# Designed miniproteins, single chains, continued (4): the designs that were tried, part 43

Each design is a single chain, and the fold is of that chain. pLDDT is the mean over its residues in the fold that is shown.

## One batch from the design tools (miniprotein)

Design m13479
Fold by ESMFold2-Fast:
Structure m13479 (fold): chain A 68 residues (1-68)
Amino acid sequence: NQQTIDNQVQDFGGMPLDQQRRRMAQLMYGRGIMTRQQAYDYVNGLTDDQVTQRLGDLVRDTLTRINQ
């Protein structure tokens, strides 16, 4: 459901930026995209806008897979 995906993305976007970085790193290494160390190094190198946007993309991808 697209509305549910959009609502979840907005919820993550409303979190403090340090929480968004931690959540993004957890999603990346949890999904096997990269190692835990690589995930934290990657998110710590991102701007605040990049963290918010890319976390939204990861949440959308994850929820789309669950709904299919």
Scores: mean pLDDT 70

Design m13480
Fold by ESMFold2-Fast:
Structure m13480 (fold): chain A 75 residues (1-75)
Amino acid sequence: SMKERLEKIKEDALSLVRQYLAETNERKRQTYFQGIVQGVEILKREDEEIYNETMEEIAKISPELADKVKKELEG
């Protein structure tokens, strides 16, 4: 179903958040960040509830990263 696909996008985005925070290589971190933004943008467009849940989970892990993702989506 569409909901199952969006839940997987959420899980993949949260996995990328963990990889981003553990990564010390700037180029790889940028790649993970782009993946996070792309996944979250799909969620924001397709399902506001899953988007809000995902952003709340990112903010609990890293408030700074959540703010950075929001700024990228607004710009």
Scores: mean pLDDT 89

Design m13481
Fold by ESMFold2-Fast:
Structure m13481 (fold): chain A 100 residues (1-100)
Amino acid sequence: SVEEEIQRAVEEMREKRRKSIEKDLKDNPVLKEIYDIAKEEGLTEEQREALIRAVKSLIAALKDGLPEEEVDRWIDQLAEHFGLSEETREKIRELVRKAA
């Protein structure tokens, strides 16, 4: 059925995203540290993957010249969205700056 084909495609996309994140975590110690902090904060696997994708994009944007103040605003939005502590938000900000 079409529904079964769609479900299979969704699962294949999820596995590709998971493998991409695993590679990013192996290649980038900063992303690994953020992933581990998010896990300790109780984020689900899907939430951790979404956070790492967002952080990776912010690091790239900062390297491309996006002002630190704008990056900090996005980190605040991510912390609010995922329910991260203020301490974790500040740690992510420091790690993103270090990676750029």
Scores: mean pLDDT 83

Design m13482
Fold by ESMFold2-Fast:
Structure m13482 (fold): chain A 120 residues (1-120)
Amino acid sequence: MTKEELEKLEQQAKSEDSNIRLNALIELEKNLGKEVTPLAVLSVVKDLLDDEDENVRLKAVEILSNLLKHEDENVRLQAAYLLGQVKDEKSIEAAIEPLINLLKDEDEDVRIAAVKALEK
């Protein structure tokens, strides 16, 4: 993925059309770990966790749940923190099992973030 293609996906994630925002998340997820860094995905997903469209919010939660399995502890830590910020019932329900699994993480700070996220 070129810098121009990534910038286009970031712009599409800010579209007035929820279907365009959802498709941008799907394309970012497909290229995650290949041509898109986890930090770039985390930055886009952060703004979409409170999106007005339920499908956009649920896709953002799905991407964060997958990032909880990343090899980099800082990526797992940030993903756990952001999952702790979701407010709607369906997003909370979708985050519970991934966060419970994270309680067994090898990194102490990641385990603490999972506990804090589950204290809703």
Scores: mean pLDDT 83

Design m13483
Fold by ESMFold2-Fast:
Structure m13483 (fold): chain A 61 residues (1-61)
Amino acid sequence: MTPGEKSSNFLRKQGQQMESQGNTQGAQALNQASDILLQGSKEGKEDEGFDQASQLIQQAM
């Protein structure tokens, strides 16, 4: 499993936790970041995917 896939899975779990707490914006940001990391991992652009995901999370939280 690539670091991007591992991080993607982690963010998805955190997003589910935030959604259960009523933090819909945080949950959406984490789910989007998860998708970005997974796509970057598949395309061999993991570093770019991680940067984009981190920026998205920072803007939402």
Scores: mean pLDDT 76

Design m13484
Fold by ESMFold2-Fast:
Structure m13484 (fold): chain A 95 residues (1-95)
Amino acid sequence: SNEKELEEEIEKNIEKLDKLLKEHEGRSLSEEEKEKIKKLALELLKEFEKMKSDEEIEAYVRKLLAETPEEERELLEYAFLVAGAILHEKVLAEE
Protein backbone atom coordinates (compact mmCIF):
# COMPACT_ATOMS: atom_id res chain seq x y z
CA SER A 1 0.00 0.00 0.00
CA ASN A 2 2.66 2.57 1.02
CA GLU A 3 4.91 1.54 -1.92
CA LYS A 4 1.90 1.82 -4.29
CA GLU A 5 1.18 5.38 -3.08
CA LEU A 6 4.88 6.24 -3.58
CA GLU A 7 4.77 4.79 -7.12
CA GLU A 8 1.73 7.00 -7.90
CA GLU A 9 3.61 10.09 -6.62
CA ILE A 10 6.62 9.14 -8.78
CA GLU A 11 4.40 8.71 -11.88
CA LYS A 12 2.81 12.16 -11.33
CA ASN A 13 6.24 13.80 -11.09
CA ILE A 14 7.45 11.95 -14.22
CA GLU A 15 4.44 13.36 -16.15
CA LYS A 16 5.35 16.88 -14.91
CA LEU A 17 8.96 16.31 -16.05
CA ASP A 18 7.77 15.09 -19.48
CA LYS A 19 5.66 18.27 -19.88
CA LEU A 20 8.67 20.47 -18.99
CA LEU A 21 10.91 18.59 -21.47
CA LYS A 22 8.31 19.08 -24.24
CA GLU A 23 7.99 22.81 -23.50
CA HIS A 24 11.69 23.65 -22.96
CA GLU A 25 13.74 21.00 -24.81
CA GLY A 26 11.34 19.97 -27.62
CA ARG A 27 11.46 16.29 -26.62
CA SER A 28 9.33 13.77 -24.69
CA LEU A 29 10.09 10.73 -22.55
CA SER A 30 9.37 7.29 -24.04
CA GLU A 31 7.37 4.75 -22.01
CA GLU A 32 10.62 2.76 -21.53
CA GLU A 33 12.44 5.89 -20.22
CA LYS A 34 9.51 6.65 -17.86
CA GLU A 35 9.66 3.08 -16.47
CA LYS A 36 13.44 3.33 -15.92
CA ILE A 37 13.09 6.71 -14.17
CA LYS A 38 10.28 5.29 -11.98
CA LYS A 39 12.43 2.31 -10.93
CA LEU A 40 15.47 4.52 -10.20
CA ALA A 41 13.42 7.11 -8.25
CA LEU A 42 11.80 4.38 -6.13
CA GLU A 43 15.23 2.89 -5.24
CA LEU A 44 16.64 6.38 -4.48
CA LEU A 45 13.75 7.14 -2.10
CA LYS A 46 14.22 3.78 -0.31
CA GLU A 47 17.97 4.46 0.14
CA PHE A 48 17.45 8.08 1.30
CA GLU A 49 15.00 6.80 3.97
CA LYS A 50 17.90 4.81 5.55
CA MET A 51 20.11 7.93 5.75
CA LYS A 52 20.19 10.37 8.69
CA SER A 53 22.23 13.29 7.30
CA ASP A 54 22.65 15.41 4.16
CA GLU A 55 26.32 14.31 4.19
CA GLU A 56 25.32 10.63 3.83
CA ILE A 57 22.94 11.54 0.99
CA GLU A 58 25.68 13.53 -0.81
CA ALA A 59 28.17 10.64 -0.45
CA TYR A 60 25.61 8.17 -1.83
CA VAL A 61 24.75 10.47 -4.78
CA ARG A 62 28.46 10.93 -5.67
CA LYS A 63 29.07 7.17 -5.52
CA LEU A 64 26.01 6.40 -7.66
CA LEU A 65 27.00 9.00 -10.30
CA ALA A 66 30.58 7.62 -10.38
CA GLU A 67 29.29 4.03 -10.88
CA THR A 68 26.67 4.97 -13.53
CA PRO A 69 27.67 4.71 -17.23
CA GLU A 70 27.59 8.01 -19.19
CA GLU A 71 24.69 6.76 -21.38
CA GLU A 72 22.49 6.21 -18.26
CA ARG A 73 23.39 9.51 -16.53
CA GLU A 74 20.51 11.56 -18.01
CA LEU A 75 17.89 9.09 -16.72
CA LEU A 76 19.59 9.02 -13.29
CA GLU A 77 19.55 12.85 -13.15
CA TYR A 78 15.81 12.80 -14.00
CA ALA A 79 15.30 10.21 -11.23
CA PHE A 80 17.06 12.58 -8.77
CA LEU A 81 14.74 15.43 -9.82
CA VAL A 82 11.65 13.23 -9.29
CA ALA A 83 12.87 11.88 -5.93
CA GLY A 84 13.81 15.41 -4.79
CA ALA A 85 10.36 16.77 -5.70
CA ILE A 86 8.67 14.00 -3.67
CA LEU A 87 10.91 14.63 -0.62
CA HIS A 88 10.14 18.37 -0.88
CA GLU A 89 6.37 17.63 -0.91
CA LYS A 90 6.76 15.41 2.20
CA VAL A 91 8.64 18.22 4.04
CA LEU A 92 5.85 20.69 3.14
CA ALA A 93 3.21 18.16 4.36
CA GLU A 94 5.18 17.78 7.65
CA GLU A 95 5.83 14.07 6.99
Scores: mean pLDDT 78

Design m13485
Fold by ESMFold2-Fast:
Structure m13485 (fold): chain A 54 residues (1-54)
Amino acid sequence: MYVPSERELEAVRLVMAGGLTGREAGERLGVAPRTVAAWVKRAVLSGAARQFLP
């Protein structure tokens, strides 16, 4: 089971619930946009992102 770290969950929350792009979330957290995109993709595939969906 994929368990995202607190930082990964914050990035996913900013994108999914906050409506930010991966670039904007990456700039907020000081990580590369590619890294944020990978975290969001993993969270979506594992179902962890569902907690932030309407």
Scores: mean pLDDT 73

Design m13486
Fold by ESMFold2-Fast:
Structure m13486 (fold): chain A 56 residues (1-56)
Amino acid sequence: MRKAIVGVVDKNGNLLGIEEFESAEELAKRYGISRETATEKFDDPNPNSNPIVVDE
């Protein structure tokens, strides 16, 4: 089973962590992003090329 590995960065682009998701829908739900955006991130093998930006 393939899992998505997604990088999480702050607003300045600093890597905060990496999370694994079983599906694009789980990723979309977790971060409140669109299914389309979640699918793009799920298909990306590099967690740093399209990270989720959080404002902390």
Scores: mean pLDDT 66

Design m13487
Fold by ESMFold2-Fast:
Structure m13487 (fold): chain A 69 residues (1-69)
Amino acid sequence: MKSLIEEGQKKYDEGLEYALQGRYLDASRKFQEASDLYEKAGDTKSSEKAKRLSDGSLELQRLIEEIDS
C-alpha cells in the first residue's frame, strides 16, 4: 500500500508541474494515473481528488481549444 501511495503522490506532483506549465492534457493524464494508483491502494479520498483534477484539466484544455478555434 505505501509504495502505491508514494507512486500516486509522484504522479500527482507531476500533474501539478504540467498544470503550472499550462500543459493541461499532460496534467490530466498524470492526475488520472495518480487516481488509479490511489484507488489500488484503497485511498478512495485521494483517488476522487485526483480524478476531479484530471477532469478539471481536461475542461481547461477544451476551453483553450475553443478560444483557438
Scores: mean pLDDT 84

Design m13488
Fold by ESMFold2-Fast:
Structure m13488 (fold): chain A 68 residues (1-68)
Amino acid sequence: MLSYAEAAELLKKEGLFPEDMSLEDAIQAVRTTAALLGLPVDGKLSEADFERIRAALTQMSSTPLPPP
């Protein structure tokens, strides 16, 4: 099982979060995504839960770039 902090660090390493994003903000994003997916909010993630969060964040990366 992974903590939200461990999941956030792995997702940052995979490039799904900016490296300049604070770990606290990344943890909050993981927690929010887990809640939106209806996953348990015990602060622990199974491998399957982590994979669903990763897939959801990958989907969100298709949003258009912000204007300059």
Scores: mean pLDDT 73

Design m13489
Fold by ESMFold2-Fast:
Structure m13489 (fold): chain A 86 residues (1-86)
Amino acid sequence: VPRLPREETARLLSEVLKEAIEALKNKDFRKASIYLTAAFLLAVAGDAPEEVREKLLKASQAFDEGNYEEAIKTLEEARKLAEELA
């Protein structure tokens, strides 16, 4: 599997998570789903820290349950962790 550089992964993941959070705040659930999927793919391709992957999984579970406030909160935490990787 192609591996992304750490700095590139951190930057792209932060950007994608920002878009996912914004989409959820605007109740654009289709767009949020697309960006959440992109975030998971980036986390796997970039070998992101387990803490980031755990936050993404938790956010995805909250989203599937319709708990959008918890999903937003967890994605904000994941984004902060991703920014700290750069």
Scores: mean pLDDT 81

Design m13490
Fold by ESMFold2-Fast:
Structure m13490 (fold): chain A 68 residues (1-68)
Amino acid sequence: KIKELILELAPELSEEKAEKLAEKAREIALSTEDGYEALEKITELLKSEGLSEEKARKIAIEVLREVG
C-alpha cells in the first residue's frame, strides 16, 4: 500500500498525513494524462512535505504502477 511505503520512507509523518498524501498522489496519477508529468507532480508534492527527491520518486513510481 502507498500509505505504508510513505511511512516506511518517512516515519516522521503521521498516519493521517501519509494517508492524505497517498490519496492526493493517486488523484494526480489518475488525472494526469502524461506519465512523466504525473511522476514529476507527485514527486514535488511529496518533497513539499519533507521527503527527499529519492524517496519521493520511489513512492511516485509505485503510485503510477498501482493506478496504471
Scores: mean pLDDT 82

Design m13491
Fold by ESMFold2-Fast:
Structure m13491 (fold): chain A 77 residues (1-77)
Amino acid sequence: MTLQQVKDLVAADGAKITEVEETETSFKVVAEVEYDGKRFTITIEVKKVGDKDHVTLEVRSEEDPSLSRTFEGTLPA
């Protein structure tokens, strides 16, 4: 997974990218999206580990913290 692929996916869903950080082994994208009248902050962090990418996806709602979720997974690099 590349930074550009993550940026393209976020933009396709109509989310506004607010922060991008990149290193040789990781990148992080923060975006804001509004769904069902609520504002969500989406944070996608990808860490390159050998031949795999470790991905963390956090969805946070300021208006309703009970809707906040974190997902973690491993994908081919």
Scores: mean pLDDT 76

Design m13492
Fold by ESMFold2-Fast:
Structure m13492 (fold): chain A 92 residues (1-92)
Amino acid sequence: EQKERQAKGLEYLAQMLELIIEGAPQEEIERLGEEALRNMDEETLRRAIEEATRAMEKAIRENADLPAEERMKLGLKAAAETFRRLAEEYRK
């Protein structure tokens, strides 16, 4: 029950980052952010952001030779993949 709610919140965070990468309208990005906040506890959200940030930093560091825009896109993709992995773990 609680696991499913957290998993949905994490999936909304992943979708939000994917929309940012695709250049989607700001209103759709904001709606996904609101849904994520409605489904997640503050502590779970903080831990998820910490893991996603570490994944993002690693991706950027490993691709330091690429242009800044491409590095950022890879970082956001790594963060989104981290949120999706965490969502899967919560559903288990």
Scores: mean pLDDT 84

Design m13493
Fold by ESMFold2-Fast:
Order: structure tokens, then sequence, then C-alpha cells
Structure m13493 (fold): chain A 120 residues (1-120)
């Protein structure tokens, strides 16, 4: 089995106690009739304290097979509660596993939206 990963990152400033909602999309493409497993993780780091929170996006994975290729797509959201104002780094990581050792896996991941909502 081959494994491939990709990352995207975004820095956000939080004015006070609230929620950070991250929407992300990951795509993996492999040659052949391959079974591809996707793991889409979001990490939020407080840049002042170094505190990290990580969540896996639990989203349905769509798999299409055509023309000697397999493509898997995952899209979803993760929500994080933040107690302190400051600068936060959002990192999204896609890990794709599967395909035969002789096949190539191409991966791409993108942050689609980072939303900051105050909580009183």
Amino acid sequence: MKTASAEDEFEVEVPGKGKITVKARGVATARGDSEITLTLEVEVENLDTGEKKKKTITAPVRVDRAGGYTQAVAEGEAEFEVKEPGKYKVTVRLTASGANEDDEIEVAVGILEVKVEPVE
C-alpha cells in the first residue's frame, strides 16, 4: 500500500472567547481499481501558549472509479471552542492510504472556510 499526505494552513485572530469552525476538502487520486482510505484532520494551535487541539473530520467519502483511476473525496467541518483571545494557526492534513505499491497516489487538500464566532 502507498500513503501520501498534503497540508494547508491559515492564521486567524480571535478577539475573545468563541468558536473556530473549519471547513476543508481533501482529494486523492490513484491509478487502477484501488481502495483509498482518507483521513482528514484539523489542528488548531494557540500561537501564544503553544496549546494544540486536533479533530478528525467525520465526513462521507465519495469514491469514483473511471478510466483506470480511483478518486476519493472527503469534505466536512470541525468546530473548536477557544477560551482566550489571540492568534491561532489552523492546519488541515489529508492522509490517503491504499493503492498498490507500483501505483502513485496524488493528494490535495484545501481549507475552504475558517469562521470565528463569539460566545458570551
Scores: mean pLDDT 79

Design m13494
Fold by ESMFold2-Fast:
Structure m13494 (fold): chain A 109 residues (1-109)
Amino acid sequence: PEPPEIRSLQEFKDYAKRLLESVAEVAVDKAKEEGREDVAEQVRNLLRQSIQQLDTTARSIDEVLALFRATAKELKEIASKLPVSSYGQIQLLIEAALRELERLAEKAK
């Protein structure tokens, strides 16, 4: 999705949630392709928990970024259960999403 102009904390949270959903969707699809329904379910559960935490606990752009980094770490650990080729693709998407959020956070200062 096209990155918005970040005018508020809520817009930053909404964009972070969209990035998480996009990465999680690819991770779920890759897990299903590998016959790892257990991994797909772990990704879905992590996504639900992370969205709730972003909505209820983050009070600043820096806190949103910190929560996103924590979720990215957990997502990498879950995805590491998949074959190297699938894991590698997911890892690249996670790193790209993190860089994009860091770029937007810098612009918001």
Scores: mean pLDDT 85

Design m13495
Fold by ESMFold2-Fast:
Structure m13495 (fold): chain A 74 residues (1-74)
Amino acid sequence: SATDRLLATLNSTNLTTAEQVQDVISFLDSRIEELRELAARSTDPRVRAALEERIAALEEEKAKLEKKLAEMEK
């Protein structure tokens, strides 16, 4: 899936600048919002649960990047 490819890309990418980290955080925010909209429109509880798991994984990666950004700005 696009989410799986995004997570794989993040794991293989060395983010060295605050600007690169901010760009990825912005991209993750956009992807999370798209998945939340899909979850809201889904009528199948299993599909909603799967989307919510994807959202949680992306939010975890975002939190790690936000911590990295905060350390880079200190």
Scores: mean pLDDT 79

Design m13496
Fold by ESMFold2-Fast:
Structure m13496 (fold): chain A 58 residues (1-58)
Amino acid sequence: APSVKEQLMRAQILRDTGQSLLTMVETVAPDNTALIQKLQTQIANLQAQADALAAQLA
């Protein structure tokens, strides 16, 4: 099983990648509200996952 540190790193990388993708979509397709909302939800879920993993390390 991956370590808590490894899981946290993966969650952070996916969150940051999702944020970059969201910025791109907002720039090239700002009227695609459905996609923007889906990306925001995915990023929020990844952030919650990272927060829970960080709490395990504290």
Scores: mean pLDDT 86

Design m13497
Fold by ESMFold2-Fast:
Structure m13497 (fold): chain A 85 residues (1-85)
Amino acid sequence: MEEIAEESAKKSYERGKKLIGDAGKWTTSSLLSGEIFGKMAGEIAKKLVKGEKVELEPRSLAELLAKKIAEEIVKEVKKEAEEKK
């Protein structure tokens, strides 16, 4: 359980950071936004793995994208963990 949570958080963070970085052409502004966005996606992924309810009112596209990335990564990590047995 902890290994799946940590891996999901790390992958969600990296995916979110890269997405914002690529969109912003890796400017200082996009690097800062990517860090914040990546951390948000990682925290959502940890909560999803633990079975905690993540209630995000869609106040911004960033919140919606962070949740979508976290959900997709958690699903992928869980499938990979099952296939490794």
Scores: mean pLDDT 69

Design m13498
Fold by ESMFold2-Fast:
Structure m13498 (fold): chain A 60 residues (1-60)
Amino acid sequence: MTPEEINNLLDSENSPEKKEKLLEILEKYPQSPLGVVARDYLLSENNPETLEQILKILKS
């Protein structure tokens, strides 16, 4: 996955599918630059349910 691909995903419309894709990236690559960007985007939403999902992924 290229930086351009993740930037295109981040620039796409806000949808449940986009959130699921970003959570998948974070789950697979939590300490990578891609995972960090995905995490920061998800945290910027200030959504309690999304935050709980992020914490569960990072706890593993």
Scores: mean pLDDT 73

Design m13499
Fold by ESMFold2-Fast:
Structure m13499 (fold): chain A 94 residues (1-94)
Amino acid sequence: DSPVEKEIERLLLRTYLEVAALEKDEERLKAVGELLGQISKVLMDKSLSLEEKEKKVNELLAQLLSETDNPEVKELLRRTVEELLKLERERIEK
């Protein structure tokens, strides 16, 4: 694992734990965890261009936002995706 890959994994885990502290519905929490896992797979996929990763991650963000009615969780997920895409851009573009 590269240092950036570990940073992405840690950010995703931190986000999941923060969502778990806010989300009372266990089924929603499991769905969020699954979608965050899919975001991780997209970001780790070396065959995808930055543009393809941004498109797929934003599509997964739209799905994540549909899984929760909690505005704090929605804002957390938006900020996390923005930070993840920034890290990926910095990794590719420097």
Scores: mean pLDDT 82

Design m13500
Fold by ESMFold2-Fast:
Structure m13500 (fold): chain A 65 residues (1-65)
Amino acid sequence: SMEQEKVSSLIALQLIAISVGARLRVEGDKLVLTVSPEARAAVERERPGLEELAKKAGYSLEIRE
């Protein structure tokens, strides 16, 4: 179901955040992924997949340091 897809996408994003040492926070309608400067390039390379997961969860994605 769509609701199960939203929950699964949020869980996937949180696991990815943990795996790269990033922090994931909800700010209104945005998911904010806070990354270290050292991890920035690697995370940006994965941006299309991360944006897709955020969209499925019902949020827009913002990547910050």
Scores: mean pLDDT 84

Design m13501
Fold by ESMFold2-Fast:
Structure m13501 (fold): chain A 64 residues (1-64)
Amino acid sequence: EIKTVSVTTLFPLDTPLEEAKAAAEAKLREYAASKGLEVLSIEVTDAGVLAGKRAIKATAVVRK
């Protein structure tokens, strides 16, 4: 079965964009591994500023 999962992670505003994206991707991969899901693809996007923090959205296509 193939499905899409998304996680939005908040970082301090002074966190570098590439560091925040890498951390968000790592967090999503960890979640998928904890659920026994195979990651087929990941997209990481800057979602702007939410609640005074940098918001990064990571989206994965996964297989069980």
Scores: mean pLDDT 82

Design m13502
Fold by ESMFold2-Fast:
Structure m13502 (fold): chain A 95 residues (1-95)
Amino acid sequence: LSPEAEEEITRVFAGFAAGVAAGDVAETHTDLSKEKVLQLSIKVAGEVAATDPEDEEAMFERVKETALSYGVPEEVAEEAARAAVEARRATVERL
């Protein structure tokens, strides 16, 4: 595979892991419907994949703002953002 294809695959997998982590936090700590949790997870996955992997502060803020826009309380949104950034980092380290 080309280096560009390998980077894209890494971004997609890391983004997916971040979305799942954020969604899990939202599902565990809020009354959001499964549909809204899925929508949040998909949006977070896309935002993390589109963010510079070295800019964890930008990732954290984007995920937090996304969670807040879905009605997640601020403390839970911060936990979701932290979980997303940590999941992305762990996934990249394993690939």
Scores: mean pLDDT 82

Design m13503
Fold by ESMFold2-Fast:
Structure m13503 (fold): chain A 68 residues (1-68)
Amino acid sequence: SAVERRVALHEFRELLRELGFSEEEIERLMAGAEKLSVDELVALMREVRELVEQGRIEEARRLIRERL
């Protein structure tokens, strides 16, 4: 749904800020994220959060850049 898509994109934008991406890079990454399905975006956020919980911040940033 359009509501689920807007929520997922908003949550992803917040996650990118938490990971220390600049506003310029966030806009580029968000353009890539908009091409993903809701399910793909949710799965990516889950993988990223698991890396963050393990202290693997640089790996989380790399995963995002490689996927988008």
Scores: mean pLDDT 87

Design m13504
Fold by ESMFold2-Fast:
Structure m13504 (fold): chain A 98 residues (1-98)
Amino acid sequence: GIEKAKKRIDELYQNGEITKEQYEKALEALRYTEERGVDRFFIEEYKNGKKTLFDAKGKEVDLGEGVDGFRKISYVTPEGKVYTEYSDVLRERAAARR
């Protein structure tokens, strides 16, 4: 859940992988995402120049992986930007690519 996402952001800041400004923006984006009642969170991070998405448990995932139903998906970049995609849209895209 959100607690694991917060711990991951804390780790990134403590390890010097993000700035204080990015850290504060990421925490604000998590609060915003929680307030909007989304079920899934992804954190976008940079590790040795590689950009990856992680779920709230710290597992690397694609935005569409394990998405079903009408859940909102939100992800937070190291810059603190929040992006939101609806799982129904992702399902429709997957069906179109059959």
Scores: mean pLDDT 52

Design m13505
Fold by ESMFold2-Fast:
Structure m13505 (fold): chain A 91 residues (1-91)
Amino acid sequence: MLISIFATVNGETKLYGMVADDTVEGAVEQTVKLMEDLKKQGVDSITVVIGGDRKDVEEAAKLLKKKAAELGLKVKSESFGRRSATIDLDF
């Protein structure tokens, strides 16, 4: 599984990092740590792009949204492709 994390500051979105893991739980846990770091940096919003097998992508998206809510992030939008999910999160 591959998760790309983007940060938006003053309307500019940049790739912040990428996470690769063989497990959904491991990929999400690493992504959550990056999200915590971005929150400390004071970014305006975070976009996460999850790539992998459909079942793993759907499971990762669900778990990531739950963990994001625990960090005080709100899901602004979500979209699913054949092998991907994109989740936009606001603080």
Scores: mean pLDDT 86

Design m13506
Fold by ESMFold2-Fast:
Structure m13506 (fold): chain A 73 residues (1-73)
Amino acid sequence: MSEKELIIKLIRTLAEDFELSEEQTQELIELIEEGASLEEALQKLGDIVGLSPSVTQQLIQLVLEQVAKALAS
């Protein structure tokens, strides 16, 4: 699995967990497809959901750690 494919799957999973609309989920995927970082997509997700900056930063760190572990396997 490519890094981009893994990131898109993680974005879809998080969108389902946070109950984002299909349109909101597609917006996040389009950001990744256009070359935005995972951090930028997760910041946008936090904004959509209304997470505080500190909670958004914790989510970003957690997801980045998961991606790093998956790519190292």
Scores: mean pLDDT 81

Design m13507
Fold by ESMFold2-Fast:
Structure m13507 (fold): chain A 60 residues (1-60)
Amino acid sequence: GVEAIVEAMKAGGAVEVDEITLNPDLPPEVREALEKAKLKIGSSDAATAVYREVDRLRAA
C-alpha cells in the first residue's frame, strides 16, 4: 500500500516538508506517496535510493 511506499521513501532519504515541488516525470506511485506524506527528495543520490526502494516493493 501507500504506507509501504512512504516507508521506502523515508528509508531512501526523503524528508518531511511543508511545500513540495514535484517533477511531472516521476512515477505516479512516487508522486502520490510524496504528496500524501508531505515528503521531498533532497538530492539526486536520495532520489536514486528512494526509486530503488520503491522498485523493490513493486517487485515484491
Scores: mean pLDDT 68

Design m13508
Fold by ESMFold2-Fast:
Structure m13508 (fold): chain A 98 residues (1-98)
Amino acid sequence: MPSLISSGDNPEGTMPDEVVRELLASGTAASIAAAMLRSTSERYTNNSKAEILLAMGKEYEKKGDLETAIGYYERAASIPGSPVQPEALELLERLKAS
């Protein structure tokens, strides 16, 4: 019988945006990836999706993978009305200048 594998960072059924913020606060690639997967759900707002994309970009920037970071920042910046859109645009300009 195959074993069931959990994603590891599995928050309880709190409000969607609160769950996303909690996962992002963990700062691990696994928790950010889990938040990103959840953000593809219809339950999550464009704001939460943009925050997850921005967090993914920051993790890749931290590793020196600037091309991947730029891709995530472009996705975050493409979400209109997001509170992180100005930050994503600023980070894009900074990385493209480097």
Scores: mean pLDDT 65

Design m13509
Fold by ESMFold2-Fast:
Structure m13509 (fold): chain A 65 residues (1-65)
Amino acid sequence: DAENKEALEEAYKMAAEMGVAVRVEVRGDSLEVTAIGESQDELEEFVKRLNAAFEERGWRKVHAV
């Protein structure tokens, strides 16, 4: 699915730009984001920004795990 590929690429691009270490996985109708050694505040800000970008494009919802 092109949407899933673009969503994953955007998620990892944003993570790199923000300097956060995350794992992003497709789970049904959503993306799950797991922190890798990051603070909870940094993960929450990342997920918030990613959700805003995805909503503008009509892409699937992002959830922190």
Scores: mean pLDDT 72

Design m13510
Fold by ESMFold2-Fast:
Structure m13510 (fold): chain A 73 residues (1-73)
Amino acid sequence: LDELKEKSRKLSEKISQILLALAKGDMKSAVEIIQEMLKEFGEDAEKRIRLLINSSTGEMKEKLEKAFKEALK
């Protein structure tokens, strides 16, 4: 239970860092953070990022989709 809470907290912190990087126009940092999340948390990170993309709209959604696609290369 505590391990799941800690993982959820870390994922949320990484999501905040991605959004901040994209808001600043720092696509490279956003891609690197996504790659680190995928390496550390695997499928849980992918699901969390996809959920964020699906709940986003407009320019932020486009930036998130671009960063995620680039991170998967």
Scores: mean pLDDT 83

Design m13511
Fold by ESMFold2-Fast:
Structure m13511 (fold): chain A 59 residues (1-59)
Amino acid sequence: GPGANSSQSSYAGAGALSAAESGTPFEEARRVAAERASKGKNSKEAGDLAAEAVRELGG
């Protein structure tokens, strides 16, 4: 949401919900996002990777 200083959780959570709306199970989307986020070296990179992974799952 707006004004969020914590990027990773916001991107992963919002993205996982969007993927679930597209028919992807929320738990699967969350797991994929978390795995991609773990490859980030910092919070911004982790958030970007999580968002990208969920986007791929949602279309």
Scores: mean pLDDT 63

Design m13512
Fold by ESMFold2-Fast:
Structure m13512 (fold): chain A 74 residues (1-74)
Amino acid sequence: SEEEKKLKYQKEIADIARKIHELRTEVKKNNDQEKLEEIDKLGEETAQKVRDAKSFEEKVNILKEYLKKVEEIK
């Protein structure tokens, strides 16, 4: 059902957001201000793209791209 698909995407979004938060917290603990600022700038750009997204699938893909970039910065 559409409701089941929505719940699945919401769970994926929550899981991705948690991973990003954990990675950002690690960067913050390392006192790497430049990396933290880069992550936060990408986060602001990602938040805008997510707001403009027309589907849950698109939102998940946008967040997965942000997670990948954060993993590369870390």
Scores: mean pLDDT 86

Design m13513
Fold by ESMFold2-Fast:
Structure m13513 (fold): chain A 62 residues (1-62)
Amino acid sequence: SLREELRQAILDGDYEKASELALKLANGDGFKAAQIVIDLARELGRPSEGIKAAELALKKGK
């Protein structure tokens, strides 16, 4: 699933892929994508990766 792929991208430190997957989950909404990736990264103990992915999602999203 997209959520499982997002989890793996965060664990791998692939913040570019994480931002893209979060945007897919949020239907292109950058603010919603940022919230999704920050919350999930926090649950996984990777808050810095969540912040980096969220910044990219905000730049790419609408």
Scores: mean pLDDT 85

Design m13514
Fold by ESMFold2-Fast:
Structure m13514 (fold): chain A 108 residues (1-108)
Amino acid sequence: HMEEQFERDKAEIDAVLEKQGVSEETRKKADEFLELYRKIEELHAELVKRYPWDQLPDELKQLLAEVHRLYKEALEEISDETLDRMLQVARKALELLNKLKEQIDAEE
């Protein structure tokens, strides 16, 4: 279900960007954010099966919540400034998720 929703959301975002005549740079940033968001959701879904949400570091919980909120906001409004912030938050969240996965994998 999440993959289908992601595809629909990406199509809506692509349509908005096309109609607004945004720069190629803005489109690339939007595509990068969507790919990062997809990876974050996949890793998070994998990790919560092995690691309870309540045991996640507070910083990671806050970053995941912010990424989700920014993703929803992107469906309504897209700008270069917003995309730069979204990319920064998404990259940090993915980094922390990967480190957590490595730690869990190393334990067993």
Scores: mean pLDDT 73

